# Designs tried in a protein design run: designed miniproteins, single chains, continued (3). Part 94

Each design is a single chain, and the fold is of that chain. pLDDT is the mean over its residues in the fold that is shown.

## One batch from the design tools (miniprotein)

Design m11268
Fold by ESMFold2-Fast:
Structure m11268 (fold): chain A 56 residues (1-56)
Amino acid sequence: STAAERARAAALAKEIEKNKGKEGVFDVHPSTSPAAVDIVVAAARTAGNKVVLREV
């Protein structure tokens, strides 16, 4: 992984932690990158937040 990829993942984890205990809805459009979905789900699980994935 590049330093930029790690920095983006860390920033996302911080945003999820700020909203700890809230349910986040992540809309999964057909154009949404599978890697982006994996990062969001993994970070949310690590922070103990619930993420609901909706296919749109």
Scores: mean pLDDT 64

Design m11269
Fold by ESMFold2-Fast:
Structure m11269 (fold): chain A 95 residues (1-95)
Amino acid sequence: SQLELDVQRAFFSMVISILRQMGTDDDTIEQVRQLVDQFIQQVEQILSDTSLSAEEKRQRLQQLGQQLLAQLQALGLPEDILRIVQNIIDNIIAL
C-alpha cells in the first residue's frame, strides 16, 4: 500500500540522518539522497505496472535493490548502514 511505502521512505530518511550524524560529507549525502529517490521512483513504477505479474514485480524489485546496495557500497557506506538499507529493500519487496 502507499502507506507502507511511505513508512519505508521514512526509514531511508532516518538512514540519511544517521549518515549526517556520523560526519559523512555533504557530497556523499547528496549522492545517497539522489540514489534513494531514483530507487523509490522506480519502485513506484514497478508496483503500479498492471502488465507485470507479482513474480515479475518481485524479481525487478530484487534487481533494483541489488543495484542500489552496490551503488551505496561503492560510495563507501559502512556495512551496518548497508544492512539497514537491505532490510528496507526486503520490506519493499514484501509489499
Scores: mean pLDDT 87

Design m11270
Fold by ESMFold2-Fast:
Structure m11270 (fold): chain A 61 residues (1-61)
Amino acid sequence: SPAQQRQQQLLAELRQRLLAARTPEERRAIVAETMDEAQATLDTEHFNQLAAQIEQLLGEL
């Protein structure tokens, strides 16, 4: 679905941006920006799924 594709795209872009980030402040800004984009473009189900994926990703960094 378009929503699933958008969710996957946002997660992939987030991962690349987080790998390039040099400070915790930059990482927080990147996450906030991604969440804002997700809220604007995704339904609640896909937004919540992406939020959980972001939490997991941040725990791996």
Scores: mean pLDDT 85

Design m11271
Fold by ESMFold2-Fast:
Structure m11271 (fold): chain A 75 residues (1-75)
Amino acid sequence: EEDKKKLEQMKKWIEEAIEWLERNKDRFPQEVYDLRLKVLEEALKIIEQGLKEGLPFDEVMERIKKANEEIVKEA
């Protein structure tokens, strides 16, 4: 329940970050915009899965960290 609240707060933060990025799209090169958006969308997906499965906050954060490492490695 406490972990669920933390995950819901992180979801809101990421949604706000996506909105900010969309409003500021013209300020970034296309590659930078696409990479940043991909990172945020993948994090959002992992948080939604964590909420669905009832995962601890720390476990969800580790999954996000691992996904970001893979995205950066491919870039």
Scores: mean pLDDT 82

Design m11272
Fold by ESMFold2-Fast:
Structure m11272 (fold): chain A 61 residues (1-61)
Amino acid sequence: SKREKALEEAKKLVEETKGLSDDEIWAKFQEFVQKLAKELSREETVEVAFYFIKEYDKIKA
C-alpha cells in the first residue's frame, strides 16, 4: 500500500539523516511530510510523521 511504502521511505530517511545536524534533519523531514500530504490522507501522513520522530528519537537515546 502507499502507506507501507511511506513507512519504508521514513525508515530510509532516518538512516540517511542520523549523522546530520538537527537543522538538516528537520529540513529534510519537512520536505518529506509535504510530499506525503499530496499522496496520503491526513491521518496516514500524521502516522508516518510520528513514526519518523519515534525512530529518530531511538537513535539519539
Scores: mean pLDDT 80

Design m11273
Fold by ESMFold2-Fast:
Structure m11273 (fold): chain A 96 residues (1-96)
Amino acid sequence: SEKEKKEGAKLKEESLKNSKEASEQGLKDVEALDKISPEDALKVASLYLGAIGSFTTAALMAESGNVELGKENLEEGKRLFEQAREYSREVIEKAA
């Protein structure tokens, strides 16, 4: 239906926006952490890659009309993105 197409389009747009933000923040955080702890940089990179993967899956599921699975992947992506940001912040604050 037209309403389902509109919901899918909105979910795709939100997912792609979150993927872009996670990619940009991930590059910044990984670069900062690599100067402190290469092991923590790799852990944070893994979390950001997981978030980007979940957001990309959410966008693809939304495009295919699977709005439920799209929403689940968007929420998982947000969870991993928040975890990566919190972990990165804690490592940087401890090094100061």
Scores: mean pLDDT 89

Design m11274
Fold by ESMFold2-Fast:
Structure m11274 (fold): chain A 94 residues (1-94)
Amino acid sequence: FSLKSLTLRVLPDGNVQKTATVGDVEESDAVIIRWFQDGRHIKTHAAVAENDKTIVATAPGLPSSRTVTAQVYRYNSATGETTLVGTATLQLTP
């Protein structure tokens, strides 16, 4: 399992879009994306893991002085384990 890319961007409406692409996926793999704003857990997105599949999720933005963090996990349904595979952080303040 590999995290090929993880991108965060602020949309014009103030929402934050998170985009992740994964590779080297096994049959029992799934992707879980958790994101935080100013240390608060805001949302979790779960998706089937496929090679080169792009997973897009959107969360409400906080005021521009806040930090958004996305954590990407591998979930293996055969073992029930979740493993953190990547983290991206975006400062909302210029």
Scores: mean pLDDT 70

Design m11275
Fold by ESMFold2-Fast:
Structure m11275 (fold): chain A 58 residues (1-58)
Amino acid sequence: LEEKAKEIEKRLKEKGINAKAVARDGKVVIYADSLSEEELELIKEIAEELNVEYEVVI
């Protein structure tokens, strides 16, 4: 799970999205100051590809 959190953070950073991803309670929690609808959709796609549950905190 920690490896998948790091992978999400890395992919978001490659797309210019400044977010922190941490593994907690069997899911990946993504922390960001702000996210557009497009960036939220990208996070969803990455999480689905990695087959992980996620939560976004802004």
Scores: mean pLDDT 79

Design m11276
Fold by ESMFold2-Fast:
Structure m11276 (fold): chain A 80 residues (1-80)
Amino acid sequence: DVEKLLEELREVAEKSLSPEAARKVRELIDKALEALRKGDKKAALEYFSQAVGVAMEESKDPRAKREILELGGRIQQLLN
C-alpha cells in the first residue's frame, strides 16, 4: 500500500528532521499523493523522489537515513 508507506515516510521525517525540513518533505509527499489520485504516476514518482532526496540530505542520523532509504525503495518499486 503506497499511501501507507508514504505516511510512514512522513512520520520518520517528522521524528528525525528539523521542523523546516519535515515541512518540505510533507509538502512533497502531499503532492505525490495528489498526483497518484489523478493517475499521474510519473509526477507522483518525481515528487516522491524529491521528498526522499530532501529527507536524506537533511538527516544527520544514520539510522533515520537507512529507514528513509528502505521506505523510499519500497515505494519506488510499487510505483514502477
Scores: mean pLDDT 82

Design m11277
Fold by ESMFold2-Fast:
Structure m11277 (fold): chain A 71 residues (1-71)
Amino acid sequence: SKEEIVEKIIEAVENATSLQELADKLREIFDENPDITEEQKRKIMLLAFLYKTYNIGSKEKLKEQILKILE
């Protein structure tokens, strides 16, 4: 489900120790979910990197934004 994909992405953001590890984890999630478009992948990657780098916003807001991208 889309909710399960969002949960996996959030887990990747929380558990990655570097931006490279985050990128690798996100690519694994995308490979498991081929219905995710290239545009959606780019938007999710950008959003996740901004969140990870600046530690701004809430986990809840990030979940909402990713779910909206996947619609």
Scores: mean pLDDT 83

Design m11278
Fold by ESMFold2-Fast:
Structure m11278 (fold): chain A 59 residues (1-59)
Amino acid sequence: GKEKALEGIKKAAEGGGSSGAAAAGGFQHRDEGVPKEEAIKAAEEGGGKSAAEGARRGL
């Protein structure tokens, strides 16, 4: 579900930085229908501004 998808993006950002956030953000947006803004916010919570920029590139 959406909450688990957002949690996954946050964890990917924490462990993988901008690259992890980009990959997870793109996947969750495409397959789980997570809104781009929510995916970017989850990445920012996990890895800061760098992860948020990674997620924007992946989306």
Scores: mean pLDDT 71

Design m11279
Fold by ESMFold2-Fast:
Structure m11279 (fold): chain A 65 residues (1-65)
Amino acid sequence: SMLEERLREAEARLEELEAQERPAREDLLELDTELGVLKLAAAVLKDEELLERVVELEERLERLE
C-alpha cells in the first residue's frame, strides 16, 4: 500500500539521519512531520500494527534531538 511505501521511505531516511554525527534540524522536522501524518493515518484506519511501527520510528527520531 502507499502508506507501507511511505513508512519504508521514512525508516530508510531515519537510518540515514542516525548515521550522521549532527543531523540538520530541518531534516529532523521534515521526518517528524511525515511520521505525524502516518500516525494519524494509522489511527484513522485503526491499523494497530502500522501505529506501533510509526511510534517506534518516532521514539528513534526523538533520541536524535
Scores: mean pLDDT 86

Design m11280
Fold by ESMFold2-Fast:
Structure m11280 (fold): chain A 95 residues (1-95)
Amino acid sequence: MRRTTSARSWEEYEEMERNVPVEEIIADAKARADYLGVPYAIDVKSVNGSTVVAVAFEDDGAIYVRVFVTGEITPETLKAIEEAVEDALKKLREK
């Protein structure tokens, strides 16, 4: 229900998380972007029981993309990752 944003668990590597609820991933990404005060965009894709969340944000003139995947990694999941990243970056640029 009520959570603090004081967790120091900002991981920079491109490793895919399998056991984290999608809602928690999205909430964490939004809280982080809000805390930093940076523009962000999120795209979510679902494929074969897997969910892909791509978060694009701009900080100090650099663009960062985080990708989170829940469930099984299949060729369809990899394609969904590429599409989610592209869509998130497009959303970030449109506003």
Scores: mean pLDDT 68

Design m11281
Fold by ESMFold2-Fast:
Structure m11281 (fold): chain A 96 residues (1-96)
Amino acid sequence: SGREEIEQAVNGMNAALPVLKALSKLDLSGRQTAALIGALFALFSRLSAVVSAEETEAIANAVAKEVEELIAKGASAEEVVKATVERLEAAVAAAE
């Protein structure tokens, strides 16, 4: 049980990496960064529990690309963070 929970958390963290890398281009406060990282890890952990590793990776790469496109269009950090969280919440809701 404890090992499975740690593995699920690690899988969620690894799955979040492409999105975190794209979001690293934003100038966020420490509080905003901590809240965002926590939300992404929770959402990707939930997604990884119900969706295949390949599909989780495809979703992460699609979201990372959407983040980069929003930043390139001059979207605010607040708009990009909100869109990212809402997109992942929708993916989790569709999978659960």
Scores: mean pLDDT 83

Design m11282
Fold by ESMFold2-Fast:
Structure m11282 (fold): chain A 59 residues (1-59)
Amino acid sequence: KKEEIIKKLLSLDEKEIKEAIEELQKEPVDTVDEIIAEVIEELEKKGKLEEFREAVNKV
């Protein structure tokens, strides 16, 4: 479940990101924080953090 949400957020696809955000709303705050931290670290390593911010802003 956690891996599925991370994968959707890392896709940089508006539809996938929207679905992942809706799933995050159902998770405990601690779990959400862990998922967000992992996604940010992975995106920074790939140099795609800006693309992710743009995709999230369109949702």
Scores: mean pLDDT 78

Design m11283
Fold by ESMFold2-Fast:
Structure m11283 (fold): chain A 68 residues (1-68)
Amino acid sequence: SEMDRLRAVMREVSDLIQDGVDAGRSKEDILKEVERFIRENVSDPEQREKLLGLARLHIEGLVSMKEE
């Protein structure tokens, strides 16, 4: 289903974010990689916006926990 596909994409995005944080990459570099991945794997504008929003929240959460 489309929902299963989107969940799979979000799981891969989560892995990219975690790997980036663990590697000490900047928030900006992680965001650029995630935005590229979503752009290349999601064609629907509405789904892109939703996934990008979720990815930004995930990056903020992980970066905040690391900096605190």
Scores: mean pLDDT 78

Design m11284
Fold by ESMFold2-Fast:
Structure m11284 (fold): chain A 77 residues (1-77)
Amino acid sequence: MAEEAEREGRELLERLERGEISEEEAERRAAELQARYWLARGYSAEEIVAFAERAAAIGDERNKRLAEALAEAARRL
């Protein structure tokens, strides 16, 4: 559920701030949490991938990286 995803996101940020994980690893895990959050809200993995691909096509460099990570996470779920 949304609250669980929020808690996991907060724990991930705390780990990053403590230097226990890399920024790159935190980004991948955040993408996985986001994909699961969307699935829990009733979106299909296919819908999440389509959204991420569209965002990657029109976003800036940062948004493209985040969108690609989200699409990859959704494809694995």
Scores: mean pLDDT 74

Design m11285
Fold by ESMFold2-Fast:
Structure m11285 (fold): chain A 70 residues (1-70)
Amino acid sequence: MVSKEQILLALQELEVPQKYHEAISTNFNGQLLLQLTNEDVMRNIPDMNEGLAHLILEGLKPRLRKLLEE
């Protein structure tokens, strides 16, 4: 299981704006994040644009996948 703390660390390492950290880590768990589209992120996170959602998912998915692989 990917923890909220691991998601927050990944967002910080990707230099995602601090205002999105709580919203992303609270609304999605690690398994769900692997299946999200840009549209899913934009629906659940206020002020999220498509380009930023895409960059976040592209950066997060490889990191979360590595944490879930055994």
Scores: mean pLDDT 73

Design m11286
Fold by ESMFold2-Fast:
Structure m11286 (fold): chain A 97 residues (1-97)
Amino acid sequence: AEAEARRELRLAIQSLIMAIVYANAGDYEKAIDYAERALRAAERAKSLTTDPAVQREIDEAIEHIRQAIEYLQRKDVDSAVEHLLKAIEHLQRAIEL
């Protein structure tokens, strides 16, 4: 269960990195697609863990991913990237717990 959650968290981080790459390239459609993939992976990770501390870090990451998607829809790259980076930080903390 915990190993499966960690795999989903790593997939979420990789998807967020790709979202940043495409956002900086001006490919908003691909950036949103990768951010949505990260959201799904983070939600799967949350369902695979019973640790409340891990769940809190994932919930913080999910909120930042949702905010990033909204900024990408507005083509606000700087705000989107800030939230994608914060989401990565929370997911990294979840893995380290």
Scores: mean pLDDT 92

Design m11287
Fold by ESMFold2-Fast:
Structure m11287 (fold): chain A 96 residues (1-96)
Amino acid sequence: KKIEKFKKLAEEILSLVEQGIRDGKTLDEIRAALDEKIASVKDPELQRELGLLADSILNEIEKYRDTLSRDEIIARVKETAEKLLNKYIEIFKKEE
């Protein structure tokens, strides 16, 4: 159901972000890749929630890009994503 679909898509978004950081891509390039992935989602609720997740991740990268190493930024992104995933899982559980 929605929880499983959201988790899978969120993991794919996180993988795209991690790979983009490792490849030295710009925030604009990472955002473009995330926007393309999110646009492929047919469920408008999931599309909206994934958009919010992507924005939160990109904001975290921008905040620490000039002060932290790539590995530290990836760790921060994973922590932020995990917190947001737990929040959305609770929302979807209340719906089911």
Scores: mean pLDDT 77

Design m11288
Fold by ESMFold2-Fast:
Structure m11288 (fold): chain A 68 residues (1-68)
Amino acid sequence: PLSEEEKEEIRKKIAEELLAHPDPAAQKIGEILLNSNEEEIEKILEILREAREKELSVEEVLKKLEEA
């Protein structure tokens, strides 16, 4: 599992990239990351890792996060 320090670094980096993106779906994912607690962040990072492995679209990632 990721340490708290690693999770915070990853969260900030991903959230900054997503919030700067012109896609509203990407911005929503960034907002979810910023407003999530530690347990939620861990689940979100797991979904993002899985999305990268499966080459999922931003829309599909947002759908998975909304379902979680």
Scores: mean pLDDT 73

Design m11289
Fold by ESMFold2-Fast:
Structure m11289 (fold): chain A 97 residues (1-97)
Amino acid sequence: SELDELRQRFIDLANRIAELMEKLPERKRKRVEEAFGEVADTFLRAIDSGDLEKARRALEVMERLLEIVENYDKLTDEQFDAELERIRAEVARLRAE
């Protein structure tokens, strides 16, 4: 089902982010943990309410978070912080809808 596919995508993305976070310096890891928590909460609430479109949008934000984490060593501290703040702002907007 679409619901099962969304749940599986969430699990796969969460596992990939968690694995990459082990390689991050503590400061960067804490910022990723905060952004990840906000995205994960938004996804789970959307699933629980049956809002599959909101759940899909939350997964798209999570995929962008993964891309930032994958490229952490190619970003300055300022660029990394700016990208995570952009993710958090997008999640806040999505949660308000």
Scores: mean pLDDT 89

Design m11290
Fold by ESMFold2-Fast:
Structure m11290 (fold): chain A 90 residues (1-90)
Amino acid sequence: SELERKLRELKKEIEALLDKYLKATPEEQPKIIDEIDEKIAEMLELAREMGADEKELDKLAQEFLDVLSDTSLSKEEQKAKLKAILDELL
């Protein structure tokens, strides 16, 4: 479907922004995080249109933000966990 195609495209864009975030300087990181937040919001809107459970979407979005802000994780661990969360938002 067109909604599934758009969801996959947004997921790829978020993954590209995550790669950029992991390579970014501290000065560059806030702008990239803002772009990630915008793309996640678009993805959640499309998932709702596809009949996804709002409570599950809110939980996955919160888990995504928690991983992104977790300073105890390596950048590689953050990327792996964030990609896994994105896969659940399908």
Scores: mean pLDDT 78

Design m11291
Fold by ESMFold2-Fast:
Structure m11291 (fold): chain A 61 residues (1-61)
Amino acid sequence: KTITVTEVANTSKEILAEFGYPVIIQTKEGIIRYFEKQEDVEAFLKENLGKEVKVYKPILT
């Protein structure tokens, strides 16, 4: 799912509600990050304000 990061707190809550943890977020530039905690997602979203990110659930190995 592609999300435009307009606000950190509401965007992180939406990600938690839709995907839960763990979650993977990929930037438009191709940076991929794995997150297990909402506070880490909030920190990452602050770095990506105004940008689009792709959010998806990790595939089980």
Scores: mean pLDDT 76

Design m11292
Fold by ESMFold2-Fast:
Structure m11292 (fold): chain A 61 residues (1-61)
Amino acid sequence: SREEVFREADALFAAIRAALAAGKSVVEAFGIAAEAVERVRREKGEVTAEDAARLAREMAA
């Protein structure tokens, strides 16, 4: 749905911000965020900004 697409976009942006805050470069942050969103989608089916950002922080540590 359109709402689902917007939720995934919000999650991706939240994950990018989380990785950048952890000190990653722009290119690294985009890679981490894409992987975080994909993993949350596979594990839970629904992607939230909170879950994606949390996983991105863990991956960036």
Scores: mean pLDDT 84

Design m11293
Fold by ESMFold2-Fast:
Structure m11293 (fold): chain A 88 residues (1-88)
Amino acid sequence: DLPEIRMSSVPAPIIGTLVEVGDNVEVKVVPRQLWRMEEVDRLIKAIESLGGKVVKYLGPGSPIHVLVPKDKIDDVARISLVSKIEPV
């Protein structure tokens, strides 16, 4: 039984200046557990449920490159599995 993904009341830190692409921002989402693929897969599904799209992912140990709607970046930062958000 995997615990339900919790939304934090405190967003993960957003580092640097985000690149805007139309109505989206392109970011690197850093998982708290970079090597745990079950948690990474769950995080990707949570991002996609918020309207995000995975642009590039190089596998375990790598951050996830995503396009996220500008109005949803705070929601993505609040996913409990997110360690930080970095610019691309």
Scores: mean pLDDT 79

Design m11294
Fold by ESMFold2-Fast:
Structure m11294 (fold): chain A 96 residues (1-96)
Amino acid sequence: NDERIEKLKKKIEELRPKADAGDREARLELAKRLVELGHLLRDQGKLEEAAEYYREAAEVLRDDPLGRGSSLSLLSETLREAGKFEEAERLLRESE
């Protein structure tokens, strides 16, 4: 759904300044929207693009171990689906 993807991208960009300024609620919302976008792209078979959004969600959640871990798990699984096994294994070791 291209319209849904465009709306998510717009919302993501609106959330970035607040997340960067240290608003935890904005960071959690930003990560949620990034994960949603990743899911939509993964459903379309755009695995590498989906992986980039999961990676970004993990970065946004650097101060939230549970949220970061979930995003890294999604990233690892998506990288495996894309055939990037070595990168997926490295991420699993980093998330511990």
Scores: mean pLDDT 80

Design m11295
Fold by ESMFold2-Fast:
Structure m11295 (fold): chain A 93 residues (1-93)
Amino acid sequence: SPSEAELEAESLLALGLMHVAIAVLMAKRGAPVEEVRAEAERAVEIARRLAEMGAYELARRIAEALREAAERSPDPEIAEVLREAAREAEEIA
């Protein structure tokens, strides 16, 4: 059975990936760049919390999701926001 810490880390990963998905959905629906940035920054903060717990592999999964979102974004400004968030998450992990 997973430990309490492992369950907490998996829950944080799910939350981080949810923020990446929300950022992508907001961008597709024409939300302001600053709202997309705020959601991407929430994902980066979750990656930071995972790294503080020693869950570096899970932090890297958030970084990978942000990188994929940036590469798939057709809007150059949104792609740059997501790329910046991915780089920050990669430096944390």
Scores: mean pLDDT 90

Design m11296
Fold by ESMFold2-Fast:
Parts: structure tokens; C-alpha cells; sequence
Structure m11296 (fold): chain A 63 residues (1-63)
């Protein structure tokens, strides 16, 4: 779990920087947890695409 979570968190940070989006530490942690949980439930690993979709969803919810 910890390794999958750490990878998801890293991807969320990378995507946020690429999209020039400012996320709080709480938002990063929440998104990483959601992505890691999703990956575990589906027997897959976190992906940049999954992280990008999650970050874009948060940005949309702020508007």
C-alpha cells in the first residue's frame, strides 16, 4: 500500500506542476489516497493519466 500511495502522490504533484495548478497539501494527500485506493481495487498501478484526471476534476470543482 505505502509504495502505491507514494507513487500516486508523486504523480499528483507532477501533474499539478505541469498544469500550473496550486494544490494544498491536504488536496494532494486526498487525491493520492483516492488514486492509490482505485489502483488497488482494480488490481492495477497508479498512472499519470489517472492522476491527471483527478487533478482536472479538482480544478473543475473549484469553479
Amino acid sequence: YQQIYDQARQYVQQVAQRLNVQLSQQEIDQLAQVIADHAIRHGTQPTLELAENAVRSVVASKQ
Scores: mean pLDDT 77

Design m11297
Fold by ESMFold2-Fast:
Structure m11297 (fold): chain A 58 residues (1-58)
Amino acid sequence: SKLEKLLKDLEKAREETKKKLKEMENDPSTPEYIVLFMKAVLNVEDDLIEKYKAKIAA
């Protein structure tokens, strides 16, 4: 279904965000506010994954 594909795409996007965040945290030239914004993005992705899982289970 479209929702299952969207969930898989979102899970992949989350893993990419996590990898990018780790690279940014290891780079001392990255401003702290960028790291904080990327952490916020990761939290939004986690929330969306939970909501989409609930919709698929319904």
Scores: mean pLDDT 84

Design m11298
Fold by ESMFold2-Fast:
Structure m11298 (fold): chain A 68 residues (1-68)
Amino acid sequence: SLEELRRRLRELEERLKDPEADLLALETEVGVLELEAAVRKLYELFPELQRLEKAIAEKIAERKAAEK
C-alpha cells in the first residue's frame, strides 16, 4: 500500500541521519522502493523518493571527496 511504502521511505530517511550509515545499502534500498512504487503506479511518492535519492548521492559524494 501507499502507507506501507511511505513508512519504509520514512525508515530510510531516519537511517540516513546516522553519520555512520551504509550509504550504498541505502542507495540500493531506495532504488528497490522506487521500482515498487513504479510497479504499483504510486507516482505521488516519487518526489519524496527523488529527494531521498539526491540526499544519499550527495552524502556518497562527500565521503568520496573526504577519501582523497
Scores: mean pLDDT 81

Design m11299
Fold by ESMFold2-Fast:
Structure m11299 (fold): chain A 59 residues (1-59)
Amino acid sequence: MGTAEEVAEAAGVSVEAGRRALEAAQSHGIPGDELVRAIRAAGGSGSLGGARLLLERGI
């Protein structure tokens, strides 16, 4: 779990954007499955702004 594709689907972004987000999260010690859970908790694609802010803060 926690692949770039899963991150992309959860956040409603491209696989390339999901891959970049996953790499950034992993550089901060956040596993991919936790990133997916965090995006879903932030409202997923229905709250893309919130999910992006969370990812940008983590970067």
Scores: mean pLDDT 66

Design m11300
Fold by ESMFold2-Fast:
Structure m11300 (fold): chain A 87 residues (1-87)
Amino acid sequence: SLGGQDYNKAQDTVNTVFDISDRGDKEVERALKEGVEKAREVAERYVEEGKKVIDEKGGYLGRGYGNRIVEGTRYYLEQKIRDAEKK
């Protein structure tokens, strides 16, 4: 059914966003060694990449689930950068 196809599309999109999130977390950790400004740029790039994937491929269900994941990733990365900024 159409609903089942949208669910599968959302699942694929969510999996892609999780992969982007994991890659972003690792690259933010590396960038933090060079400085918080670099880490912030890297974090913003990966959040934007995830948002773009959701908008292009998520469909109605994937936009809901994927946006929650992207928001969680943004929050997590921002906290990691803030903690490093304080030293």
Scores: mean pLDDT 81

Design m11301
Fold by ESMFold2-Fast:
Structure m11301 (fold): chain A 103 residues (1-103)
Amino acid sequence: AEAERREEHLRLLERILARLEREGAPPELLELVRRAIEAVRAGDLEAYEALVDELARKGVLTSEELARLRGYRSAREMELEFERELRGDNPVGLAKLAEEEAA
């Protein structure tokens, strides 16, 4: 449900904020996390995605935190989807992926 997903994203962002505060992150990074929390609460998906991407570019998110904020269950699941997209336009790459899944 969207409400459950929103609650999970809010809890994750609050944990990220607390971690960054403990690590002594600059106020600008703490404000980016707070803006992401506000975007989730407002239902502003476009602003939320842009803020998560900026946090990722700043290198302050773990791979697992980034994956969960993007709606994946794990960093591994996110990596596999990205690999599928990269192979999507390559018939040989898609055939190899299908063979790996059939093993």
Scores: mean pLDDT 75

Design m11302
Fold by ESMFold2-Fast:
Structure m11302 (fold): chain A 107 residues (1-107)
Amino acid sequence: SAADEGEREATAAGKLTPLQLGILRTLAEAGRPLTASELAKRLNLSQSTVSRTLRILAEAGLVERERRRDSPSYLYRLSEKGRALVEEVLPEYEEHRAEVEKLALSG
């Protein structure tokens, strides 16, 4: 769709949505390949939303997908480019997340 195409163009330019960054962070924290279903469960999102976002991230070269031998499901992992981007952005994201959590919990 036109909306998905705009999101793909932005992601290819290195401009991440909070959802895209959340998925990349979750993959980095897991230290292993995850299915779309596992990511959906961890992020409390629909599998459809996660699958769509993972496709956009894979098209941008930030995530690699591999097919499971006996399953129609894919395993997703950070690419080298995705890992480099997470290492660049994650400290700033963690700083913002900690600040937001502190404000939410402390007033």
Scores: mean pLDDT 71

Design m11303
Fold by ESMFold2-Fast:
Structure m11303 (fold): chain A 92 residues (1-92)
Amino acid sequence: DKEKMIEIAKKIAELLEKKELPEDKQHVLDRAKALPEHIATLPEDADLTPILQQMALLAEAADMPEVAKVIEEAIKEGLSLEELLERLKKIK
């Protein structure tokens, strides 16, 4: 579900913004904030796995290994986007 992936991307950007990244890492936050619009341009049947991989890399670059781990586990275990979003909501 493309809409659910957009929600996940927005949640990740929110978590990164709350982290108050230093100036040299603002490009990581900028990339995360651009993901919802990018996902919205994809076809309905697009493979979203590359987007999840990109999100995990952005979380790691932001020094948020817990977020990266949750996304990597979702990819590895084939978790639903609903389950991934719920797990991300528990990260504060």
Scores: mean pLDDT 81

